# Designs tried in a protein design run: designed miniproteins, single chains. Part 26

Each design is a single chain, and the fold is of that chain. pLDDT is the mean over its residues in the fold that is shown.

## One batch from the design tools (miniprotein)

Design m877
Fold by ESMFold2-Fast:
Structure m877 (fold): chain A 105 residues (1-105)
Amino acid sequence: SLQDAYDAIKEVIDDLNTNGINMLKNNSSTQELADGFISSLRRAADRLRPVDPRSSRLFEEGVQRIEQLRQNNSSKQEILDVANDTLGRLHMRGVMIKTEIEQLE
């Protein structure tokens, strides 16, 4: 349902914001940051797949982008930019679903 998708998206956003802040606070290396984001985005994709396949694919794309940056010895900032872009796109998707729920009420 749209409500299940919205609830799952909100929980994923909250989890990623909390874990992302902790990784930055701990001054993680580029490799540790990349591995942490890949793990978190994969868990998010798995959680979202049954309720919103579109959001799941978005996170799968984010994982692929970060893995590519890791292999190319990219900067910590480039990895953060991909993670932030992925979260921003999920946030916009949540706003769209919330709007549709409100229109059905």
Scores: mean pLDDT 80

Design m878
Fold by ESMFold2-Fast:
Structure m878 (fold): chain A 98 residues (1-98)
Amino acid sequence: SREELLRRAEELEREARRLEEAAGHFGQAAYYYDLGNYELAEEHIRKGAELAGEEVGERLEALDPEKQIEAAYELATELYGRARELREEARRLREEAE
């Protein structure tokens, strides 16, 4: 139904926003680490992990702080990519709904 297509599009858009926010935090973490502001870098890693979900959080907690920053850079790219795919799927569903 039209209503079901729109509901699914809205769910995908909410998921995309969550991943974009997480990616933004991981990008900020890498930025602040390069500036030598380790406290802000760690805070942004924590916020990004919280938004990205439990699997990502567990992966980061298993790493030394230096490797967490490397992983954060890769995660920012990965999560932005996933968010773009979700937004494209949502756009297709909205077009299908008219």
Scores: mean pLDDT 85

Design m879
Fold by ESMFold2-Fast:
Structure m879 (fold): chain A 81 residues (1-81)
Amino acid sequence: SLEDEIEALEREMVRVYLLAMEGRLSAAEARARLDELTARMLELIGQMTEPDSLGRTAEELAARVRRGHAQLHAELDRLAA
């Protein structure tokens, strides 16, 4: 389902962050991958015609995704320091 695809992308974003923490992925490469994953999630959210199983609208999910993206970038900045 669309929700399952979005959830899978969310898990992939976490995996990218963990790979960066382990030094298996550079901060720059991790940021680039997070940008790509975020764009894909927003594209899928834009295809929503109904609220999700928790009653969240496309607008609410997009806002949450953008906040999560910003948070992960901030954490990558901390790791690069």
Scores: mean pLDDT 83

Design m880
Fold by ESMFold2-Fast:
Structure m880 (fold): chain A 57 residues (1-57)
Amino acid sequence: MLVPVKVTVGDETLDGFVTEETASLLQASLIYDPTAKVPPSSLVPPTSKPVLVTFKE
């Protein structure tokens, strides 16, 4: 079954669909968030784009 999701890249929001299994894996691996309180070794270089994924359902 497909799960509708929203992917936010910078100021853009993209709609898409993933399988339930893929949605679970995305939640487990987490979304890369350079603004989060993380160790310095986890910081993103300036060439990388922040990506946020949300589920519509």
Scores: mean pLDDT 50

Design m881
Fold by ESMFold2-Fast:
Structure m881 (fold): chain A 80 residues (1-80)
Amino acid sequence: SMREVIVTFRYIAASSEVWLVERHRSRMSRDQALAMLEGAIAVGEETLREARELGMPESFIARIQDVIARARALRAELRA
């Protein structure tokens, strides 16, 4: 459905932001990295709720959860 397509694009966006922080941390400030991670977590949590409401595959739900977990771990590390 069109809603599933939109949810997939939000997942890709959140995943891309986390990947950018993981791979290019040295090219951004701590505040920029934290802002990107906070954004990715917020988008990820909304995406997770909508994916569950739409009954999307458990494998996809697990991938969204992984992105959120990675973003939270990086955020905790940067705040320490």
Scores: mean pLDDT 89

Design m882
Fold by ESMFold2-Fast:
Structure m882 (fold): chain A 76 residues (1-76)
Amino acid sequence: SKKEVLELESEASMHVMSGSVYYYLSKDKKKAIEHYKEAKELLKKALEVSTDPQVQKALAQAIKALEKKIAELEAE
């Protein structure tokens, strides 16, 4: 449902913010990666329950962006 998608996106956004705080303010790369991975899994769940093709496309792009960010941080 649209409500379920919005709730999952909201929770994913909270984890992205937490990951950024850990990385930029606390200099804790490991905790940052853990939060970005949790955000990615929440967005994957949102994609599974989404029925709007435009929303599905946006979620798929957001997942790819998080995958790239996680890979870059893990390569540091």
Scores: mean pLDDT 89

Design m883
Fold by ESMFold2-Fast:
Structure m883 (fold): chain A 64 residues (1-64)
Amino acid sequence: SMDENRRAGEEFYDDVVRRADEDTSLSPEQKEELRRLAEEAGRAIEAGDGDAVQRYGLRIEELL
């Protein structure tokens, strides 16, 4: 459902932001980029856009 997809997107966002905040090697600018990418990925998850989820997810993992 859309509510389930919204929750999944929010959980994904929270996980990425937590991982970024816990990484002491990342600059504030890198953490901000990760937050923006997590927002886009979360929106893509909510929309059910698997191609967008894959693109943003790969970029996030490259930075973490």
Scores: mean pLDDT 85

Design m884
Fold by ESMFold2-Fast:
Structure m884 (fold): chain A 116 residues (1-116)
Amino acid sequence: SIEDYLVENYDKLKEEVRKQLGLTDEEIKALEDIVKNTPVEELPQKILDFLEKAGKTDLVEPLKLFFDNTPLSLRYTVPGIAFTFTNYVYPKVSAETAIKLETLLRFILAVRLKNK
């Protein structure tokens, strides 16, 4: 499955997020810990707070757009991410920002799958 591929390539995906978002090793570890330890209901706000604290404000509104347009039951799934990106993110967000956001969400999914 695509989910098995994400878990198998976890370390590579983590490094891609770190590089694309310009995060330090400490910041990517903090993000991983947030995703792993935060209840699903609180996870959107914790990730948004992390991005603001890390100075990645260009991702805040695109990520809100994703959370607002993806039902909780589909939000951390491959089909849910794909649907929301095609219909809400790609039409309104630059290609560069959309790619960064998609990589971030795939990493969030991989963390959740690995720790389930």
Scores: mean pLDDT 83

Design m885
Fold by ESMFold2-Fast:
Structure m885 (fold): chain A 65 residues (1-65)
Amino acid sequence: MDFKPGDLVRALRDVTMVGSPLTTIPKGTILKVLKVLPDGSLLVQSLETGKTGLVGSSDLEKVEV
């Protein structure tokens, strides 16, 4: 699945967002993609808290709007 900056994504399961601090994101949470990394990780931002961190792309699905 092609992710790009500005995409809205949904957590497919409870995921750990790797940042400072580490944050657990519940299944079903909507996140905004800030950056796509070459290793397949996504830098995402929580729309509710504004916190940012890295999540594996396999743990997310693209929300089509």
Scores: mean pLDDT 76

Design m886
Fold by ESMFold2-Fast:
Structure m886 (fold): chain A 67 residues (1-67)
Amino acid sequence: SELRQQVLRVIGQLLRAIGDLLDLEQQLKNESDPAKQAQLQAQIAAIEQQIASLMAQLKALDAQAAA
């Protein structure tokens, strides 16, 4: 169905965002420079917002499927 294809696309985007988040968290754990730590924390926060947006999209698609 149309909705199923949209759900799979959003899940794919979510999986990629989670992968990027894990990579940045690994970099942060190995970083000793406070300025670079701050930059990595800002990038992590941006990806966390992206994940929240994608989760909201999944919730909206679930609501459409339930209607």
Scores: mean pLDDT 88

Design m887
Fold by ESMFold2-Fast:
Structure m887 (fold): chain A 62 residues (1-62)
Amino acid sequence: DERIRRAAEAAGVSPETARRALEGVERASSVPGVSRDVAIALTARSLGLSPETVRRVLEAYE
């Protein structure tokens, strides 16, 4: 997926890590009461990344 590869390059992570970050945020965002910032923080903790890195992946993908 070209978009995931581009997002990975922008955030300084592997394409696999970028895909997991995108999937993690989507999954966390499906939980009632979870905001975008909370979804980013939860995903970052799960993957051993900074919230800033996860945010960069999302912004580059969108």
Scores: mean pLDDT 82

Design m888
Fold by ESMFold2-Fast:
Structure m888 (fold): chain A 62 residues (1-62)
Amino acid sequence: STIEKLIEEARRAIEQGDLDSALKAISQALTLAFGLLVEGRKIDEANKGILEANRLLLEIEE
């Protein structure tokens, strides 16, 4: 999915120390996930994406 791809891009950016690219990918993933929740579509995928994005944000705080 596009959300899964964006989470993967964010993780790679964190590994490379590119925080700007990581935050951009996380922001895009969250925007798509919230859009799905508003539409009542792919709720499990959206919730998983939000959870994984939040975990990556915690990694960036280090």
Scores: mean pLDDT 83

Design m889
Fold by ESMFold2-Fast:
Structure m889 (fold): chain A 63 residues (1-63)
Amino acid sequence: MTPDEVGEMLREEGRRHLELSNRYLNMSKIALSNGDTVTSTNLMNMSTHHRDVSDMLFRMSDG
């Protein structure tokens, strides 16, 4: 693999994790609106995790 190919793969993976973060965030908001604070908190934690992974992958891709 070339460095450019690795960078592109890392960016693509970063975008996927960002999309997952947004999906979990939206599910968390729905759970909260239904009064399910436990599920909302767990989904928010999943959202944060995927955002952190996305940020890491983008930093790795940029050098």
Scores: mean pLDDT 86

Design m890
Fold by ESMFold2-Fast:
Structure m890 (fold): chain A 86 residues (1-86)
Amino acid sequence: MIEEIKKEKEEIVREAEEVAREGDPSRAQRARTVAKTVEFTAESAINLIKQGHTEVGRILAKSGADYGRAMLERLRREVERARAAA
C-alpha cells in the first residue's frame, strides 16, 4: 500500500519531468507544479496512513494521483498541438 503510493508518485513525477522537457517554459513550470502537488499529497497520505488514518490517506493519495494524471494529460495534449502546428 505505502510502496504502491510511492511507486505511483514516482511514475507521475517522471512523466511530469518528460512533459517539462518537451514543453515551453510556461508549460514546463505548470508540469513542475503538478509534480510538486502530487509529491506533497502522496507524502501527506503516507503520513496519515502511518498515523492510523488509513481510509483518509488512501482517498488523499488517489485524489492526488488522479489530479496529477489528468493535468499531465492536458499539458501533453497542449505540447503535441504546439508541435503539430510548427
Scores: mean pLDDT 84

Design m891
Fold by ESMFold2-Fast:
Structure m891 (fold): chain A 87 residues (1-87)
Amino acid sequence: SMLSQQEVEDLVDEFFEKLKTASPEEQRKLGEELLELLKKHASLSLQRYALIHFTELYAENKDKLSPEQAKMAGELISKLKELVLES
């Protein structure tokens, strides 16, 4: 079944909060799980919404992220852009 916009927002918000406390290995796994879920269960419009929402969260919280968290967030943004372009 396809995800709703609210479910996508909740998933992105949950991922961002977990990113703050997760180890680098956990961050990688969480990012891969989010991408896989969006690829399988989100429409193109919702994949774009996830990209926009995550980018806004990243911009708003940039000063609160460690350099490693910021790098991981940037890598996920790049992967979300690729997902949207390939869809």
Scores: mean pLDDT 82

Design m892
Fold by ESMFold2-Fast:
Structure m892 (fold): chain A 104 residues (1-104)
Amino acid sequence: SPLLKSLENILKLVEEIKKQVADNPEIVELLDRLQKLVEEAIELIKKGELEKAYEVVREAIDLATEIEKLALEKKLPKEVRRKIVLVGASLTAILLTLSELLKS
């Protein structure tokens, strides 16, 4: 499934960000929560529970936005902040795909 591959790629990116911000426990905690939401979305999609997956992905987007704001406030390196933005953008693309599948 292209959706599952995209979510698995997001998990890898979140793990990379967690390693880069290991000295920032507040951001690590939010990234751990984001990782759990993405893992939950993967399991829901595997079960065909697309409506629940949509809700979880939307929650993950909100959390990614919060992480981006905190990363800017803490003046994290531009490379790290760009990766967080990419996570949010990738989750938004998945949300749009789930929305189209739910209309069908």
Scores: mean pLDDT 90

Design m893
Fold by ESMFold2-Fast:
Structure m893 (fold): chain A 72 residues (1-72)
Amino acid sequence: SSATTDADLVVLLRLRYGLDLDKPLVADGVIDEAVRAAIIEFQAAHGLGPPDGVLDDATRRALAELFGLPLE
């Protein structure tokens, strides 16, 4: 698909926040503790709702807009 997925957003969050890039980037849609922390920090930094580490619609939209990617 040409649209940005949650797996794509997780990879971009890892890159943006400098998470361990020497690990294989396997995007099975799994959000580990480090990715959840990065989501929380992104939400807090951008004034998105309560920072709970959930990829809700507002968080997904803000990430896609930040990276210049289309949302489905």
Scores: mean pLDDT 69

Design m894
Fold by ESMFold2-Fast:
Structure m894 (fold): chain A 86 residues (1-86)
Amino acid sequence: SAAEREAVEEAARLAFEGAELMASGKSVREAVGKLQEAMRLLHETLSEETTERVAALLDKGLEALRSGERTEEAREYVRRAAEVAR
């Protein structure tokens, strides 16, 4: 549904922002808060199976972001996560 897709996109935005804050080291507590909020949105909106699939894709995106030079790959995983909620 549109609501499920929007929830995945918002969760991805929060996860990406959280990962960037974590990488910068400036606001680790805020980064953790954003990542927790992302997971909360997924759990409230999606089935358990869909949440696990989305979380796995976001984890791959976060791993790509930690490498620094793979930011576009991280964005690709976010788009794939949104597609799973179709």
Scores: mean pLDDT 73

Design m895
Fold by ESMFold2-Fast:
Structure m895 (fold): chain A 67 residues (1-67)
Amino acid sequence: SALRELLERARALIESDPQEAIALAGGIVAAARDGKLLAEFGAAVEAGDAAGAVRIAEEAVRLLEAR
């Protein structure tokens, strides 16, 4: 799955390139089109929390796979 590959790339970048990890996670979260996940992602970005942003993207992947 392209979404799972993108998620794994984001996860791998949390420590070395947190800005890129957030950018990749944002693409996944946007694809889910879910207001709660978008709000949680926005809060993680405001906090500079790359690990939190990737965690929210994991939820977005799960939501997309359940559809």
Scores: mean pLDDT 85

Design m896
Fold by ESMFold2-Fast:
Structure m896 (fold): chain A 66 residues (1-66)
Amino acid sequence: KVNWEELTKFLAWLFEQGVPAEALARFLLEQLGLPESYLPRVLAIIEAHRDDPAALAEALRELQLE
């Protein structure tokens, strides 16, 4: 089960550390149980929401429900 509150806090911390978007996207694929084919979509979501970790978590939650 994904804890969305903890994930949002962790995403904020990762952005502060300057973690590369691809590394973050791969981490999120593993955490959400998404296939490798979702990597470009997750990368696009990350780049669209870099300044808003809460909006990023919301977009990822919607993707997980597909």
Scores: mean pLDDT 78

Design m897
Fold by ESMFold2-Fast:
Structure m897 (fold): chain A 95 residues (1-95)
Amino acid sequence: SMEGFLEEVRLFVDIANELIAAGKKTIEEGVKEGLSPEEIRKRALDAMRAVAEQRLEELKKTYPEEKIPFIEGLVRAALTAAEYDIDYLVNKLKK
């Protein structure tokens, strides 16, 4: 259904934006502390993975069991998309 598809698109965008926000905050903090780009990247990815896991646990409580593999795939896809954005930003620090 179109409504179901749009709900899934909105959920993906919402999760991706939350993960990107967590990564950006960690980058800002790491830059202020004078950390290396490699250490900043590691901390940003760790922060994003923690938020992704929390969001997945919340979604598993909300959705029926048959939808869990789909929800796991959606969270993983959102994390992958967010990682590309964070890698782009961290690469700018190497200049």
Scores: mean pLDDT 86

Design m898
Fold by ESMFold2-Fast:
Parts: structure tokens; sequence; C-alpha cells
Structure m898 (fold): chain A 64 residues (1-64)
């Protein structure tokens, strides 16, 4: 029981750290796009961000 609890805690810690790293990459991607397209209309920025995040999600899924 204690061993199982420890394994669950280790998995949750790993998952949290992995989530933080992915979130950081999303933040970097979005910040880069916001900088590149700062003067563009909101709709265009949103479309670019959505497309970029979707492509990034596919790559992350392939590695998982």
Amino acid sequence: SDDIRKLIAERQAWSAAHRREILQKYFELIAKLEKEYADEPQDKKNKIKIDAVAKFNVKIAEER
C-alpha cells in the first residue's frame, strides 16, 4: 500500500513538472507570435496562435 502511494505521488509530481514545461513552451510560442504580429488585427493574431498551438499539440502527442 505504501509503495503504491509512493508510485502515485511520483507519477503526479512527474505529470505536474511535465505540464509546467509544456505550458512554458506554449507561453514562449504565444509571446513570439504576439511580438511578430503586434500590429495585426486581433482576429488574425488569434487564428495564427490557434494554428500554431494545434501544430504544437500534434508534435507533443506524437512524443507521448
Scores: mean pLDDT 76

Design m899
Fold by ESMFold2-Fast:
Structure m899 (fold): chain A 87 residues (1-87)
Amino acid sequence: AEVVVTRLGNNLEIKASGLTDEEIEEIINFVRSLDPESLLVEVDGNNLYINASGLTDEQFEKLLEFLRSLGFEVVEEDETRVVLKRP
């Protein structure tokens, strides 16, 4: 399973693949809990796309901590993009 988190200013994009139904639900619910100004969610089988706006840097860090709590490990990181993987 792979999750790619991209941030540009206050905008968040999540592109994820190989997720379980439980992981999809947990990720969607977590992003919703951050109370974004806008939220787009698309689910296609084991793939998840989220676009959200109005998030702070602290909320982005909380999202990464949440994904790590699900067993995802950061394998690539730069200022705008983080790639996380789980077996």
Scores: mean pLDDT 85

Design m900
Fold by ESMFold2-Fast:
Structure m900 (fold): chain A 74 residues (1-74)
Amino acid sequence: MMSPEGRGVHAGLGALSPELLTGVRAGDQAAIDEARQLFVDQHVAEGVPEERARRLADELLGRLTRGEEVVLPA
């Protein structure tokens, strides 16, 4: 079967700790910075170019912090 972790940004979000996600949703800059680094590192490890991984992380985290709709897979 296809691995869920191979779905790009969705898998990266799911790998973040609940505490970190709570901070990001609250717009906490420290949590946002940490989540971005974890997100980028994870995607680069999966073969995504770091430039692309950073942009994906920034887009997703930006949506979360601004209260825009982010469809959760669950």
Scores: mean pLDDT 66

Design m901
Fold by ESMFold2-Fast:
Structure m901 (fold): chain A 103 residues (1-103)
Amino acid sequence: ASDEEVQKAQQQADQILLEVGKQVEKEAPKLSEEEAQQLFKEGLKLIVEGGRLGADGKYEEAIELLREAILKLGISYSVLKSGQSRHFLGLARTLLTGALLAK
C-alpha cells in the first residue's frame, strides 16, 4: 500500500476509535462486572468473525463487526481493568486498521 493509503486508513481508524470511545464512556458506568464479562465474550466472538470476513475479502462487513468488538471490549476493559480485555481490544484495533487499509 502507498504511504497515502496507510495514512488515510489510520485517519479512518482514529475517527472510528474516537466515536467508539465516546460510546464506551457513556455505557461503561452503567454496567456490572457480570455484564462486562458477557461483553468480553461477545467481543471475542466478533474478533473471530471479523477476522474471518477480512480474510474472505469482505472488508466492509469486517469493519462493522470489528467496530462492535472494539466497543464491547472497550467497555469490558473500562469495567474489569483486565490484561485480557486490554490485549484483545488492541488486537481488534489492529484488525480494524488492516481491514480499512485492504478495502
Scores: mean pLDDT 86

Design m902
Fold by ESMFold2-Fast:
Structure m902 (fold): chain A 60 residues (1-60)
Amino acid sequence: SLDDELAEARATFSPEQRIELEAFEGLRIIYETVSDGKDQEGIARVDAELRRRLAELRAA
């Protein structure tokens, strides 16, 4: 799951990579809060963006 991938990243990433990842995690939390968890399409788009960014950080 995305949450499992984020947990692994937090355990293995450098401090600088974690700061960048935390910024995107914050975006997800904000979006879930403002949508009251009801905009499934929007939440899926944010999750896809987080996965894309996670892959970029792993490739660096």
Scores: mean pLDDT 73

Design m903
Fold by ESMFold2-Fast:
Structure m903 (fold): chain A 76 residues (1-76)
Amino acid sequence: STRLAHQQAVARAAKEVVDYAEKHVPKEKLKEAIEKAVQATTEAAGRAIARGASPEEVYEEALRAGKEVVDKVAKE
């Protein structure tokens, strides 16, 4: 089902964003980076789903949004 495929895409993106944060963010910023990045991942995924994006597109956009937030927190 499309709903299940979308849920799996979001879950995969969120997991990869958390793994990315753990590798690129100092330990003292890690909790903040994960919280902000997962929020961005979820919001990007919701926006993509609302406009009829495929599960693959949802995954790619959610992952991109989350990684961008991780990169910003890492540089702060």
Scores: mean pLDDT 87

Design m904
Fold by ESMFold2-Fast:
Formats: C-alpha cells, sequence, structure tokens
Structure m904 (fold): chain A 87 residues (1-87)
C-alpha cells in the first residue's frame, strides 16, 4: 500500500533500500532493481528535508505504483502463457 505520511514514506523507502541492498549483496539484483534502489535513496533524501518532504512522499508513492504495475503486468503475462498451454 502507498504511504500516507512522511514518516511512513521514509520507513517504506528505507525498507525497500535494505531489501534491494541485500539482494545486490547476493548477486541476485537486476540492473532495473539497482536503479530502483538509487531512486528510493533519492526519495529518502528528499524526505529528510522539510522543504522537499512532500516531493519525497510523492516520489515514494510513484515508485510503489511502478512496482505494482510491473508485478501486475508480469502476472498477466504468466496467466496468458498458462492459457496458451491449455489450448
Amino acid sequence: SSPKSIDEAYQEAEKRVNELTEKRKRGESTEEEDKLMDEYIQAANLLKDEHTAGLGLSRVQALNDEIAAKQAAEEKARQAELTALKG
């Protein structure tokens, strides 16, 4: 779910950075995931400044929406493949 406060957005961004950092340490991260980690780091930095905190919140929400859209597209592709196999 999308964060509704600056504190929630900061916690979400840190959680995502930690998850992506651990995946990268295992050599399992993709180039897209490495870029996503950098985007969440930038959003977290925006959240630390009172003047840019609202932009940071919007950016975390947008990044979460991008992840959700990608996951939905991957699930649709998986379902289409399964349907084709039942032909």
Scores: mean pLDDT 81

Design m905
Fold by ESMFold2-Fast:
Structure m905 (fold): chain A 69 residues (1-69)
Amino acid sequence: SSLEEQLLKQKKYIEEQLNNPDISPEEKARLQKQLDELEESLKSLDSPQMKEHYAFAEELRALRARAAG
């Protein structure tokens, strides 16, 4: 979903900031807390529907492999 995509994008952004050599220890702690909160939000979205989407994506990959060789 668009919400999940936004959360994943935000997670990537925070990870990039955590890798910044100029970041302060206080800022690292703040960003780590935000990352932990985002991971909890993403876990709450792990529903039966998400498992279905994963299975569907795997099936599509198998079909592409058959078509492409």
Scores: mean pLDDT 73

Design m906
Fold by ESMFold2-Fast:
Structure m906 (fold): chain A 59 residues (1-59)
Amino acid sequence: MEEEREKELERLIEAYEKNSKYNPFMGLIADMLRARRENPEAIEQAKKDYEELLKKLSE
């Protein structure tokens, strides 16, 4: 399921990049994710943190 993994990573990077308008640290995180694209553990943690943030914003 490499294709799905790559799409999810690109979506996550794009989401952080888009949110850099509101918080400059979001842009930094996007750049870090691009640099660590080859490290699935770091990507998984970042995704988890972002999902938790979105959950809070939805409530």
Scores: mean pLDDT 68

Design m907
Fold by ESMFold2-Fast:
Structure m907 (fold): chain A 88 residues (1-88)
Amino acid sequence: SLKKAAEEALRLGRVLSETLRSHGIDRGAALAEELGRAAAEAALKGKSREAAIVMTSTAIRVIGELIEGDHAGAVRALEDGLRRVREL
């Protein structure tokens, strides 16, 4: 369901935003919410699989950067993810 895919994108964006806020990365939190909304819009346009791939790969990269303590890397991962989802 396109609606279910959009709801999942929004949920993942919120989870990432909360995680980044807990690390004090306010810019990252805002980008994660924007990424979730953009991915939800892409899913509603019939790009649900592509949006899910971008969201999942971005989430994995963000978590990896946070484990390494690279807050700037986490922000760059979100900026790249947002760019990729907007190209769908």
Scores: mean pLDDT 89

Design m908
Fold by ESMFold2-Fast:
Structure m908 (fold): chain A 61 residues (1-61)
Amino acid sequence: MNVEELVKSLKEQQDEVAIKFLAKAAGEDPKTLEEAIKNGDDKKVTEIVTKAIASIKAQNA
């Protein structure tokens, strides 16, 4: 799973379920991720998605 592909998918689809899931996995408020996507803050979106992936991998280890 590629962070860049997930960021692109979130920007294109703005899927509320995916946003909520990833934000929770990263320990962030879903509104924070939603606002970062709306504002085009790619750095913030990438940071949150990276944290989410790391957390998900830790849960599966």
Scores: mean pLDDT 76

Design m909
Fold by ESMFold2-Fast:
Structure m909 (fold): chain A 89 residues (1-89)
Amino acid sequence: ALKEAAEELRRTAEYLERGVDGPLEEVAKEAERLLGRAADYANKASPLIGDMMQALRDAVVKLVLEGPEGTRRAAVMARTMARDLESLL
């Protein structure tokens, strides 16, 4: 559960790093989908971690819609969370 959540978070970070110059709404929608999967996996381990992933999903979508700088910040947030979860494995 946590391993799969960390893997989806890493995929989200990699996608956001590649999507910085992409269409904002499409990038936000795909990031929302990937983080939704991370939240589902995290919730199987702990509802508290699932809630944290949902909060991250909301923050990432908002940041991506702010533009390329927001997208870069969102990528850093997802990558940091992936590393933190991987540290628990």
Scores: mean pLDDT 82

Design m910
Fold by ESMFold2-Fast:
Structure m910 (fold): chain A 61 residues (1-61)
Amino acid sequence: SALEEEVRAIFDELLEMVRAGAPTEELLAFMAANRERLLRAQEEDPEGFAKLAEELEKRLA
């Protein structure tokens, strides 16, 4: 579905930024700019979102 594609896209974008070594400020700015997309992704795939959050937390620590 279109929503599943949107969820995959936002996860892929964030993971690619993490892999590329984007600085913390850039990651936070991206998340703030895409807050609504991330909230929808969390609602559709809470487990996938939790895994993404763990990867982000490791980068931010």
Scores: mean pLDDT 79

Design m911
Fold by ESMFold2-Fast:
Structure m911 (fold): chain A 72 residues (1-72)
Amino acid sequence: DDQVRRQEDYVVGQVDRVFRDMRSRNSGSLTPDMLSEEMGRMFRDMMRNNRVSDRALASGSRYVRQQVDSIR
């Protein structure tokens, strides 16, 4: 469904934006824990506002794990 796919794209875009911002601000000192905490705050905000479907959140959560694992 186009709507779910757009929501998934939105969540992935937000993850990419946060990751890029975190890398820029913490060059040489970004840890998996720091990234995980910031991503967790973003997801809590999305869940609280009920703006994104459970399917899109699940897809985004898997993508977050991939990004966190990339900086181990």
Scores: mean pLDDT 75

Design m912
Fold by ESMFold2-Fast:
Formats: structure tokens, sequence, C-alpha cells
Structure m912 (fold): chain A 86 residues (1-86)
């Protein structure tokens, strides 16, 4: 299902953020947003992007470290950039 694949992608992205591989995390965010819009209508795709960003934000807050907070900000910007160019 789309939600199962989104869960896998979200976990991989969060792991890349934890590893400090920001380039990989940004690429995973861009690929995931594009993938969502390829598989879901616009409204549902946007709802999934919001859920993904919310989870990433929660994980960054739980980690309580600067690397994860900075990673989260870059993920938000990457997602917004893809959304602006749709």
Amino acid sequence: SVDEELEKRTKELIQAMRDGDIEKAVQLMVDTVDWLFSHLPEKEAKERVERMLTRIGIEANIANDLKMQNGYEKMVEAALEVLRNR
C-alpha cells in the first residue's frame, strides 16, 4: 500500500538524518514527495507530506540535538520546494 511504502521511506529518511547524511535525507524527501504525487490525488498527496513532516519534526524534538533540528528544517524546505514546482 502507499502508506506502507511511505512508512518505509520515512524511516529511511529519519535514519539518514540521524547518520548526518543530509544529502541523502534531502534526496529521499524530494523522491518521496514526487512519488506521493505520482500515486495519489493532489489533496491526499499533500496530506501525506504533512503527516511525514509532522513525524520527522516529532523525531527531531525527541532527539533534542542541533543536527536533527537542522535536518528537519532542511526537510521542510526540500518538501516546500517540490510542492512549489508542481
Scores: mean pLDDT 86

